Designed miniproteins, single chains, continued (2). Designs and how they scored, part 25

Each design is a single chain, and the fold is of that chain. pLDDT is the mean over its residues in the fold that is shown.

## One batch from the design tools (miniprotein)

Design m4838
Fold by ESMFold2-Fast:
Structure m4838 (fold): chain A 82 residues (1-82)
Amino acid sequence: SMEESVLLARATVDLSAADFLIKAVENKGMPKEQAIKEAEILKRNLEETLKEAKKYNMPKSLIEKIEEALKKVKEVIEELKA
């Protein structure tokens, strides 16, 4: 459906943003305070995308990718705040 196509596009953007953020933090290409701020925003976006993906019964493989990205972003936040 149109709603599913829009959600898939949103999930693709969120997943790409997560990959970019993780790599930027690993390569020290972003100040710590900015990395925490960006990660917190992305965490909220991934949580909402995951909620919508489950609501619209999106493929399990997509849900698992979103859950994995969310877990990694949460781990980055915890490490940066420690």
Scores: mean pLDDT 87

Design m4839
Fold by ESMFold2-Fast:
Structure m4839 (fold): chain A 82 residues (1-82)
Amino acid sequence: DVSEKTKEAEEFAKKLVAKARGGDAETAKKAGEELAKKLGEARKENDDPDTIGALVNGLREVHKIYEEKKKAEEEAKEKAKE
C-alpha cells in the first residue's frame, strides 16, 4: 500500500532530519548518505512518487542542515583567534 510505504519513508526521513539537527556537520552528512541510499533503493524498486517525494524532501532538508553546519564550522575555524 502506497500510504503505508510513504509513511514509513516520511518517518525514516524525519528521524534522520532530527539526528542531523542535533549533531554536527559529520552527523548531517551521514544522515544524508542514509537517505540517499534509501532513495536509490526506492528508485530501483520503481516505488510510488509519494514515497520517492518523501525521501527527496528529507534529503533536501538534511542537505540544507549539512550546508548550514559546514559553513558555520568553516567560518569558526577561519575566524577563531581567541
Scores: mean pLDDT 78

Design m4840
Fold by ESMFold2-Fast:
Structure m4840 (fold): chain A 80 residues (1-80)
Amino acid sequence: MEEELREFAERVQRETGVSEEDAERALREALEAYRKGASLEEAVRILGDVLGQAAIARGDSAAAQRVGELTREAVERLRR
């Protein structure tokens, strides 16, 4: 759902300090995939992958690890 993906992006930005521009780009990519038939779980993973790569690009390994944790939590929640 669009709101769930947006809230997830906002939480990752808040907890890891990824830029608003990176969060918006990641959200756009995830929403595009979802609208084209990807599952919500797949869309969350796409969002997490894009944000994790943004953290790596700025040299922040701790933020990249945290993005991975948040993505895993969100995926597990969707499977319950």
Scores: mean pLDDT 82

Design m4841
Fold by ESMFold2-Fast:
Structure m4841 (fold): chain A 62 residues (1-62)
Amino acid sequence: MEKAKERIRALADEEGKVGVGSAVEALVAEGVDPEKAKEAMLTVAKSGTASVEAVEKAVERI
């Protein structure tokens, strides 16, 4: 999952936040199941965005 984390970090804005849709797309591109990627993002997202740190921790639980 290291490559998935790298992609998530690359998508982060200056505030360290990632959009849910972009994060799901990046995780699926690295071989994560679409349903698991959506579940991980829904766990940490508020108003369609999540911090990189929160997404990385959610991905480690998949």
Scores: mean pLDDT 76

Design m4842
Fold by ESMFold2-Fast:
Structure m4842 (fold): chain A 61 residues (1-61)
Amino acid sequence: METVTVEGVDGFGGAARAARAAAEGKNVLGITSGRNPDLVAEVRRAAEEAGVPFELRIEDP
């Protein structure tokens, strides 16, 4: 399966990579510590608009 794992999806570079992958029709697995929920929401929105799965995992420090 075409899945892109993005570490730090709540960071600026990670969010941009995840949104681009979703726009290209790839499945996205984002990993976040919950620091920037607005960036995670933007990635989820982009995936929903592209019609691709977005899975989020929260890592506790």
Scores: mean pLDDT 75

Design m4843
Fold by ESMFold2-Fast:
Structure m4843 (fold): chain A 96 residues (1-96)
Amino acid sequence: SEEELEKLKERLKELGYSEEQIKQLLDMIKAISETEEELVKNLELIVRQLEIVSGKIPLPDPEEAAKFDEEMDELVEKFVQLLREKREEERRKALG
């Protein structure tokens, strides 16, 4: 829900991200998410990873960490593909 998204945005603010950076991240995740529920799930995975790396939350156990890493790898692959598509779109605009 929008309320869940606002809570995730607040967690990103606590990590030191600017309003602009948070908006850019949300726009990218929206592009790879088909539903609001998927958007919330994808954003939660990224926020949790950032909180772990920043030391805000403890490291998960090895089994949970491996599952989390697998889910993150899938998201990263989708982001890389999205960024490549946007880069090609920008090139077309520059040439046309």
Scores: mean pLDDT 75

Design m4844
Fold by ESMFold2-Fast:
Structure m4844 (fold): chain A 69 residues (1-69)
Amino acid sequence: SALKEEAEKIARENYKDMLKVLDWLIEQHKKHPEKLPEMIEAVLKAISEIDPEAAETVERMLETLEHSL
């Protein structure tokens, strides 16, 4: 999907500044709450392919975000 592709792109470009990624996810959740799990999976996949070590930290952040929404 277009959202999944966009999520992968923003993750690749901004994984060192996760506040930008989290802000984008929150905004997309407001527009398409049913798509949050798909977007989280896309973000984690993209980061794990670039930086597996960073992906562990990001996974913890995204779990916190998902439980907060």
Scores: mean pLDDT 81

Design m4845
Fold by ESMFold2-Fast:
Structure m4845 (fold): chain A 64 residues (1-64)
Amino acid sequence: SMDDQVISEVQQKGDQLVKDKVSPEEFEQFREEVAEKMRGLSLSAQQRLSDLLEQTVKELEKKR
């Protein structure tokens, strides 16, 4: 489904950002990109993406 494709893309990108220990500014750009992608998705997919962003922030904080 479109929801699954977007979630997979966001998860892969998020994992890359954590691995690369990106700046707060780069993460903010990613968050904005995800917000745009959420506009056409189901409520369930939006919640999963929100959870993914929270997990990504937590992992970035641990590595800094």
Scores: mean pLDDT 80

Design m4846
Fold by ESMFold2-Fast:
Structure m4846 (fold): chain A 84 residues (1-84)
Amino acid sequence: MLEELKKKVVQLVENGDFDGAIKLVEEAIEEDVKVGLEVTDVAVDKLKSLGRLDEARRLVSRTVATMILLSARRLGLEDVGVAP
């Protein structure tokens, strides 16, 4: 459920498990882009509140890259330079 994913990503960020937070967001986007975007937004807000701006920027970059790759796969364009 969306609320469980939001809670889990906040907990991962608070525990300093940034790699786990990125993985959770990427998996959520691959399953449901709308859910993944909402989870990403919550994680970015939490990182900003903690002053971790570089981690927030990396999370946004990874989210965008995952969405581009997912869209490219649906269109059969993943091999034509739609990579980040």
Scores: mean pLDDT 77

Design m4847
Fold by ESMFold2-Fast:
Structure m4847 (fold): chain A 78 residues (1-78)
Amino acid sequence: SVVEEILARIEEVIALLEDPSTSLAEAQAAMQEFDALVESLRDELYKTASEEEKKRLFEALARLQRAIAARVARELAA
C-alpha cells in the first residue's frame, strides 16, 4: 500500500540520519527524495489511508523529525 511504501522510506531515511558514516550531502539527498515521494503520493494517501494507518504514519513522522533534529545537533556540535 501507499502507506507501507511511505513507512518503509521513513525507516530508510532514519537509518541514514542515524548512521555517522552517511555524509550530510547523502542525508540531505535522501530527505529531498522523501519529500518528492510524499508530494507525488499525497492525493492517494488522503483518499486511501485508514485512521490506524494515519496514526502509524504520524508516529513514524515524529520519529523522523527527532532523527533529523538529532543529526542537526551532531553536525552543529562538530
Scores: mean pLDDT 83

Design m4848
Fold by ESMFold2-Fast:
Structure m4848 (fold): chain A 83 residues (1-83)
Amino acid sequence: SVEEELKEAEEDALKRYNEIEQEREKVKEELEKAIDELDKLDSETGKKLREQAEKADKLGPGTAKKEYQKLLDEAKAKIAELK
């Protein structure tokens, strides 16, 4: 039925949104841990990445996830250089 198709479409959209949101939260958590580690090694760079993460918080979940991943990769690279 049309009602069943609409319900399935709504459930699929909600599932996809929840998946993106969970991925966003996971990357953000990893980023926060990396920033904390970096802040101990290079507080200036750590503060800069924290400010960029705060700006990314204002973006939509998918875009925020991509920005957090970029910042996480940058933080990990910098930590590796400082060890």
Scores: mean pLDDT 84

Design m4849
Fold by ESMFold2-Fast:
Structure m4849 (fold): chain A 55 residues (1-55)
Amino acid sequence: SKEEEELIEEYSKLLSEATGVKEEDIKKGIKEQMEKDGKEKVMEQIKKSIENMKS
């Protein structure tokens, strides 16, 4: 969904700024994790990570 894409973009940007890893590499990792653990679980983890990084 559009909301999912926006959260992935925000998470990838924040993590890239924190770690120096390229956003495209982070997005690739997210896709691989979704195939392993399922999209719903990974999106929940992304939301929590964004909250923690903004705190």
Scores: mean pLDDT 81

Design m4850
Fold by ESMFold2-Fast:
Formats: sequence, C-alpha cells, structure tokens
Structure m4850 (fold): chain A 76 residues (1-76)
Amino acid sequence: SGEELYRQYFAGGYGLDGKGAGPALGGRYSAEEIYELIKNPEKDNNWPYPLPAGLEKKLSDEELREIAEYIASLPE
C-alpha cells in the first residue's frame, strides 16, 4: 500500500504524519505533482526537502502513484 511504501522510504525523514523533519506534506501538493517530483527529481521544483534517490528505478509506476496519493492525503 501507499502507507507501507511511505513508511519504508519517506517516514525516516518526514515522519509518519509528514510533519517530521520538514514542513507538513499534507495540502501542499496534489498526488500528480508528488508523483512527478518522485519520477523526475532533476526538474526544477519547489520541494523543500530531499526525496529518496532512485525510487523511479526501484518501484513500479503503480507503487509511485500509491505513495503520491498517500502523501497528498496527509494532514496539513
């Protein structure tokens, strides 16, 4: 699930609720925007904290979308 993938790859930096080491992830970006940030990390974007490197090479497109949808659902 997106929650399990988030816990594995993002929770160490962002916390379980997305309010850990940086600003709250909930309400900042749409699921499609988060998906594009993960898939194309080299593009100029206003993502304030480091994303896990190489997820687009380790996970399927469906798994990346599940993570993006979960992050977009986190509270503000």
Scores: mean pLDDT 64

Design m4851
Fold by ESMFold2-Fast:
Structure m4851 (fold): chain A 71 residues (1-71)
Amino acid sequence: EEQRKKAEKIVELYEKILDLIENSSSKEDVEEIRKLEKEFEELVKSLTDEEVIEELQKRLAEIQEKREKEF
């Protein structure tokens, strides 16, 4: 359950990072992207549940594929 909550937060951070990259209009946006990327990396490193990691990898791949097709 804790691992799944971390995975959900990682997905939310990933989507926010991608949104900011696509819509970045200021230096503040770039700074926010860096902050979110750091949080993303720390959460990913804290995952130990193999099932949760597999589900997360699938979700991240789906988000990336969807965005690549839209642009």
Scores: mean pLDDT 76

Design m4852
Fold by ESMFold2-Fast:
Structure m4852 (fold): chain A 98 residues (1-98)
Amino acid sequence: SEEERLARRALEAVDAAIETLENAKKGQVSKEEAIVALRSALHAVDEALQAATDPEKQELFRKARELVEKMLEAVQKGDFDKAISLAREARELLEKAL
């Protein structure tokens, strides 16, 4: 379904953001590139949330969205460890929504 496609896309976007955050922590990519990846993840989660019709899945996507916003704040402060920790929590919520 379109809902399932968008949910999987949100999970893929968060997975890509985790890799980018880990690379930014190692100095292999810029903080700006990490912010771009997180904004892409936020957009993908928003699309999944708007398509979701199940209230329980809507709540999981809302919580994941809040975590991605907190990840953006952490990255802006240079706290990549906090951002990665929050990203793993967001990933777990998105897996439950599949």
Scores: mean pLDDT 90

Design m4853
Fold by ESMFold2-Fast:
Structure m4853 (fold): chain A 73 residues (1-73)
Amino acid sequence: ALPEFTVAGPRGPPAAALAEAEALFQAGRYDEAMELLAAAFRAEGGLVTRGDEAAEAAILAEGRAQLAEARAA
């Protein structure tokens, strides 16, 4: 049976990891910043497998949109 949803919705990635990733973005290390965010989410155990693939996709879409905005500006 599938568990109930247990996604860290309001926090998303930890605030410290988000700040670190933004610093990496400012340094032009975009690949590392994205990997850090993904690893931080999984390391916190905030994502539930199987049931949360849509939430993971949404977070990646937001990251993609932010990178596109930065590249366009």
Scores: mean pLDDT 60

Design m4854
Fold by ESMFold2-Fast:
Structure m4854 (fold): chain A 68 residues (1-68)
Amino acid sequence: MREELERLRREALEAEVEGGVALVDASAKAVSLRRSGGKEEEVEEELRRGEEARREYERRAEEIRERM
């Protein structure tokens, strides 16, 4: 049981890290779009996508933690 709990903790942490990476990637793309003269709407859409991905991974992490 302890090994199973440790595995679930790692999976939850990995999901949280993946969500963070998705948000950072979206932010980097938004900065690139602004520097390249992209439309503000495109910047906002990219940031929105990153936020949605983060929320999805957070939900996965929460589901894993509930199983602990």
Scores: mean pLDDT 79

Design m4855
Fold by ESMFold2-Fast:
Structure m4855 (fold): chain A 56 residues (1-56)
Amino acid sequence: MLTDEELRELARRIAEGSALGTPATDENVDAMTENLRQMSDEAIRDLRAALEAAGL
């Protein structure tokens, strides 16, 4: 599992890289971080690999 800081950084990158145009507010980052925290280590690894493959 990633550390809390690494999860928060990943959540922030996802929010900032989003094409939705919603700003990466602390509230949105906190919500995403909690969602990532509920994921398995395998799911987080797959997500990171997918983001790297997409150039994000």
Scores: mean pLDDT 70

Design m4856
Fold by ESMFold2-Fast:
Structure m4856 (fold): chain A 73 residues (1-73)
Amino acid sequence: SVEQIKQQALQLIDQNADPSQVVSLLRQLSDAGALDAVEQIHDHVVALDRQNPSVGLQAVLISIAVELSIHKR
């Protein structure tokens, strides 16, 4: 479900997992039209990056921005 994918993405982010895994889940949420879930993940990543900036978190933020910008439906 959308909620399970969102929770999985948040858990991976908190565990500093490979950004590619998070990006894959973001793509799935975007394809499902769950943009509210993508925005929640974005807010979480922004908060974490503000405290401890990292290349991995920046990669996730860029991917979120791309998914939100496409307006595909």
Scores: mean pLDDT 76

Design m4857
Fold by ESMFold2-Fast:
Structure m4857 (fold): chain A 100 residues (1-100)
Amino acid sequence: SFEDRIRELALAAGLSEEDAERIVRFFQTADVDNRSGVLTFDEILGVIRGQYPDLSDEEQEALAEEIMKIADKDKDGVITPEELVNAYVTNPLVRALIEG
């Protein structure tokens, strides 16, 4: 499952079990509509709107675009479990978004 893959990748990257479970919950929350095992721009935007409801629509969209630019290293328009774990480790904005 993508949940087990995220856990394995996070632990291999030297993250705690608590960090791994935060990434899993973020992915589960974002991927609710399609269960595709990847995250789209619209799914990231949905999480941002839920977590930062006081931001304007333009600010929410800009944040989602920035997250996609950071995480989508292959430029395929989706975020894989591997890309999300790597972004969590390497980027403080992605880490802050996932931590809450």
Scores: mean pLDDT 80

Design m4858
Fold by ESMFold2-Fast:
Structure m4858 (fold): chain A 89 residues (1-89)
Amino acid sequence: MKKFKSKEEFLKALEEIKEKLEKDEKKKHLVNTIETLKEFIENNDISIETLNKVYSEIEKYLEGKISSDEFNEKVTELLLNDLAGEPIE
């Protein structure tokens, strides 16, 4: 599995996913979801560990292994838990 070492590396990977989705007319609606996620991560101090977990969920979503609703729920939980400063997970 791909592991990120920086926020900048993760954001670059999201841009690559967005460009790929924009080329598929049937998946163009997913571009908005990726754009919203990218903006949130750019504006918040999210840990590299959490970013790697988020990327795993993105891969599952793009492979059709999880629904859009399940993806949004899991990613939101991961991001909010990181921002809440939970010191022990």
Scores: mean pLDDT 76

Design m4859
Fold by ESMFold2-Fast:
Structure m4859 (fold): chain A 84 residues (1-84)
Amino acid sequence: FTEEVLALAEELVALGAPERAAYAAAMLKVLRENREELIELASKETGLEKAEVEALLDRKIAELEAEVEALRGELTPEAAALFE
């Protein structure tokens, strides 16, 4: 991890759970909306087959989805429902 990534992580930790969930959800949306372009770029950069890159990206998307759900789980059920 670079110092810049650690600094961003510390800033995100300083935010409340709802703010962190919102940032993770925004990042997830960007990855989903640019999925095809990211697969093409990563395949070209890594030399991996597009299908393999697709599987790796889908895994990362699933990890972010789980993180968003975990952050929502830290809220009370009432607070979590307000984000529906």
Scores: mean pLDDT 65

Design m4860
Fold by ESMFold2-Fast:
Structure m4860 (fold): chain A 71 residues (1-71)
Amino acid sequence: MENIGEKARKLAEQLGNKEALEYIDKSDELTKKANEYFKKGLYGEAFNLWKEARDYMRKAYEIVEEEKKKA
């Protein structure tokens, strides 16, 4: 479902910010890994990976927000 991650990616692409795009890619990768762990019944590990993915997405958002202030 379209969410804050899709919006962050579009904004990072619009700004040409490679660092933000790398953090978004990291977030997506960790989310996929968390989903696999959840399917295996490793709920604690899955939730920890989802938290880490959110932290990367937050960092990407902070980067694009700061770049918008400068532009």
Scores: mean pLDDT 78

Design m4861
Fold by ESMFold2-Fast:
Structure m4861 (fold): chain A 113 residues (1-113)
Amino acid sequence: PQEILELGKKGPNLSEEEIKRLVEMLKDPDPAVREAARQALINAANEKNKDLIKSELGKIVKESDSLPVRDDALRILQEIMSKEEIEKILREALDGSDVVRNFAIAALIALNF
């Protein structure tokens, strides 16, 4: 779709609303749209946008019932933040639902072993 192509071209110049729109596109049924949204979020990540992207994706890791969406969010976070910051988000996810907690346990094991 035209929208994802235009958002991808902006790179780090994305607004807060455009970043949130890209995060919603990670839930798109079209795998090409999801991949483009993932790349656009990684390309948007800089010192100005990093905290917003971390916040939105961290929320998905801790709250989403969709394994593919949580996995995509975690992969983006691994490109833009430290192992220690990832571990902090995953430890917070242990307080979530059973499906989120199980995901966080598996991810913490993979990250440390």
Scores: mean pLDDT 80

Design m4862
Fold by ESMFold2-Fast:
Structure m4862 (fold): chain A 55 residues (1-55)
Amino acid sequence: SAMEEARAYAEKALEAGRAGDGEAADKYGTMSVAMGNDPEAAALASEGGRLSGGK
């Protein structure tokens, strides 16, 4: 489902952020938002971006 895909991409964005990969964090965060409007997924994608330094 779109919500499950949004969550999966958000978790990839979070992992990329933890690794310091801002490009991957932004890419996966954008995919998460495009797949569904899930508040939990949006929060995870945002955290990934924060951890990567907001790049």
Scores: mean pLDDT 73

Design m4863
Fold by ESMFold2-Fast:
Structure m4863 (fold): chain A 81 residues (1-81)
Amino acid sequence: AEEEIERFGKALGLAVAAARLADPSSSITPREAAERLGVSPSAVSRAVRIYQEEYARLSKVVSDGTAKIAAIFATAMELYN
């Protein structure tokens, strides 16, 4: 219930950070993202890998903007589970 929503919120936050790190225009580092989110650098690296895989799959069937948003949610769901 509420605790599940909070856990999903944390997974979503990590997925959003992964999308930002995958953007070449981003100035944040994986280490900074890990410190800000209170997770390990390996957790950040895993989230970035999941995001990149989901984005590559989705970008074949939907527009770039839609693929980015959908990849964030797909990454969050995978991190939550």
Scores: mean pLDDT 80

Design m4864
Fold by ESMFold2-Fast:
Structure m4864 (fold): chain A 98 residues (1-98)
Amino acid sequence: MREEAERLVERGREAAAAGDTTAAAEYYGEAVELAIEAGDYERAVEIAKEGMRALGLSDAAAEAVGQALRHEFTGEPIDEAVLAAGLAELRAAVAARA
């Protein structure tokens, strides 16, 4: 499972470098799901943050996603200010593409 997730991360990096944001999103998403299934929640969070950055989202948006996933898996408290900032940037990015 871990080796398969890492292979998908590499495929996601290649797709992002080629400008194929749809393929990159799918590869990073599958890698996150495999890491979750393996119980490697910290790796799942790191893959999700890397994928968000590779797709052109800000560090704030990537950190917000990472905190939301970590809260879901471990119950660690969310930094509400970081979450709010990241969600605002995600909403702005979606609106700009609509």
Scores: mean pLDDT 74

Design m4865
Fold by ESMFold2-Fast:
Structure m4865 (fold): chain A 87 residues (1-87)
Amino acid sequence: SLADALAELGALFEQAVRDAYENKIPLEELRRVLERILATVAETRGLSPEVVARLREVVDEVLRMYEEGASAEEIIARLRARLEEIG
């Protein structure tokens, strides 16, 4: 279901953000990780192109916040809110 896909994406994106802060991962590496997570879940869960486009906007917002130095907690809170809007 869409709800199950969004729950899986939320957990994976949150872990990727936490790992990025712990390991001081460069922006472009975090971008690749988030894009790979989205592509994998979209394929395995059969997400529509319209839902994938909205999720890509969420990825772009997360990356912008990371670049601007927002905390992991702020990024995760925004991520949760954006995924709730999609579901």
Scores: mean pLDDT 89

Design m4866
Fold by ESMFold2-Fast:
Structure m4866 (fold): chain A 91 residues (1-91)
Amino acid sequence: MKKKAEEAKKELQRLVETLKKAGLDQDSRNAEELGQKALKALEEGDIRKAAVYGTSLGVLAISSSIETGNEEISKEATRFLKALEDLEKSL
C-alpha cells in the first residue's frame, strides 16, 4: 500500500514535470491538482470520486498531447492512471 501510493505519486510528478517542460504551466498545475485529488479520494476510500478525477486528468493529458504533438504526455498519464488502479486494488 505505501509502496503503491509512492509509485503513483512518482508517476504524477513525472507527468507534471513533462507538462512544465513543454511550456504548459497551467496544464501542469491542473494535472497536479487532479492527481492529488484522485490520490486523496483513494486514501478516503472513495473509489468513484478517484475515478472521476483520474478521468479528468486523462482527458487533460490527451488534449495536451494532441495540442503539442508530445506523445510522452499521454504515456506518462497512462502510467499514473495504472498506478492509481494498482493502488485501488490494494484497498
Scores: mean pLDDT 84

Design m4867
Fold by ESMFold2-Fast:
Structure m4867 (fold): chain A 94 residues (1-94)
Amino acid sequence: MGTPAEARLTLEVTNTGSAPLVAVKAEVYRDGELVGVSVKRLPAPIAPGQTATVELDLVVPGAEPGTYRVKVYGLYADGSTEFLGEVEVEARAV
């Protein structure tokens, strides 16, 4: 029986695009395999050239606690998606 692992990720996100940034997507990887996806809609859009702090709660179902790689993407109001960066996150057992 797998126990979900949880991690909280705090990001500074800068909108380098021309459209408002409306959501952030996190793809969670373990050993190169996609194990989870989290999408957070922003309570206020990030305007072009602006920076905001975004908190993501990541839940990895059935996973062992440990180190995960997270790829972060910005989702824009025009439907475009941009890769923002990659981070390592330590997940804890629930």
Scores: mean pLDDT 75

Design m4868
Fold by ESMFold2-Fast:
Structure m4868 (fold): chain A 79 residues (1-79)
Amino acid sequence: EEEVKQKVLEALLELYRENRDDPLKRLTYAVAAVLVTQGEEAAREAARQLGKLLGLSEEQVEEAFEEAKRLVEELRAEV
């Protein structure tokens, strides 16, 4: 429900703040936030757009997307 989503987003924002200087981790946390709020298709599109802007390879973008999915599942299990 909404309470679980808010807790997951709060955790993702904290991780983003702690890792702002790492573009790959930053992409992962941003994509995870989109996944939680807008779903998988929107998260894939966000990963491609932000990855291109950050100068990351398609391989790094796909890895960040898969890591984002894994992270969201882990955070949901902890709330």
Scores: mean pLDDT 80

Design m4869
Fold by ESMFold2-Fast:
Structure m4869 (fold): chain A 77 residues (1-77)
Amino acid sequence: PILYPTDPNLTELDLAAWRGDEEELKELIPKTSKEEILKAAKQGVPIAYNLYLNGAEVPEELKGAVELLKEEGFIPR
C-alpha cells in the first residue's frame, strides 16, 4: 500500500521524503537501517523519485541509500 502525508502511521523519514526535505533526510537516513529504507520504498514513499530522479549531486550522507535503491530497482542506473 502507498502511504500518504496525512497517514498517522508515517515515520519522520516518510514525512521528510514526502516533503522532499533534503536536510532532514541527511540527518535521518544515516540513522536508519537498510531494511527500513527498503520498506519505505516498497510501500511507495517517494524517497527516490522526489529527490534523486536524475542522480545529480547526492549528498555524501545519502549516497549509500541512493545506491541501495538503484541496486533494488527503485532508482534508474
Scores: mean pLDDT 63

Design m4870
Fold by ESMFold2-Fast:
Structure m4870 (fold): chain A 61 residues (1-61)
Amino acid sequence: SDEEIEEETLRLMLEIMFRLLRQGRPEEDVVALAREIAARVHAAPTPEEALRIAQEEKARV
């Protein structure tokens, strides 16, 4: 369902943020990156594309 996809997308975004914080990146930089990823996710035309963006960003960290 779209709701389950949205929940998984949020979970992946949180995992990205926690991983970057664990790597010692400044909180301000992590928040800035989170805003950029959130903007791309929000601009995605479908929940599936939003999830794909989150998955690709998770793979980079």
Scores: mean pLDDT 85

Design m4871
Fold by ESMFold2-Fast:
Structure m4871 (fold): chain A 89 residues (1-89)
Amino acid sequence: VPASFLILAARGEEAIREAEELLEKNREKLSQDVIEQVRRKIAELRAFIQALLDQDPALANLAHRTLLEEYERLVEEPLRILERAVKEA
């Protein structure tokens, strides 16, 4: 596994942990729909991390910029949804 993929996987796992902690901390303030939406986004990020670790050729052959853009989107989405929902509660 390339070292760059291991670094991205580790950072993604940390982002998942942060999202899960924030979700649990604010569970009572969040609608069930928001909880399910966040869980779907966490699952999507987990799948991406697993594909990186498995050295999926589709990801391995992407330009580094494109891979980082997709990664950043997946990392930011769960936290962005949670922060917005908590702020509006």
Scores: mean pLDDT 77

Design m4872
Fold by ESMFold2-Fast:
Structure m4872 (fold): chain A 82 residues (1-82)
Amino acid sequence: MEEKEKLLEEMRKRIKEFIDELLEEGKDPAVVFEEAEKILKELEELIKKGVSKEELEKKAEELFKKAREKIEKSEPSDLKAE
């Protein structure tokens, strides 16, 4: 089994957990899925470049933290503000 495949599977699992957590917190699904897609694309690019597992883990943590902060501070226009 290729190491890249394992890394990709681990990243997909983390993205799913990220989505599930934010949806349970009542965040806008459209914003959550958009941010999750951006994270996945960035992580796939890093895996293609052959970065180390440690570098990938560090970048994943940074991306998830940034995305979560952005979602939590989402503009009213992106939320169900009535």
Scores: mean pLDDT 75

Design m4873
Fold by ESMFold2-Fast:
Structure m4873 (fold): chain A 77 residues (1-77)
Amino acid sequence: EEIEKILEEIRKYIDENLNPRQKAHYEKLLDAIEKAIKEGKNVEQELLTLYGSALLSNDEKIRELILKLWEAVKKKK
């Protein structure tokens, strides 16, 4: 499914490109987002936190991936 594929892509990018502290922070947020989506809950706050972290990292690729995830989630209303 689209959202699951995007989550996997983000996790892989984080694992390969971020330092251990940033990786732990992002993985915690992604776990919360994945669980909330599975439970049919709103993830807007978690996505905002994730996007904010990406802005601070100055990493364009992670920001693009997070926006892609956000767009996919919004379409699933």
Scores: mean pLDDT 78

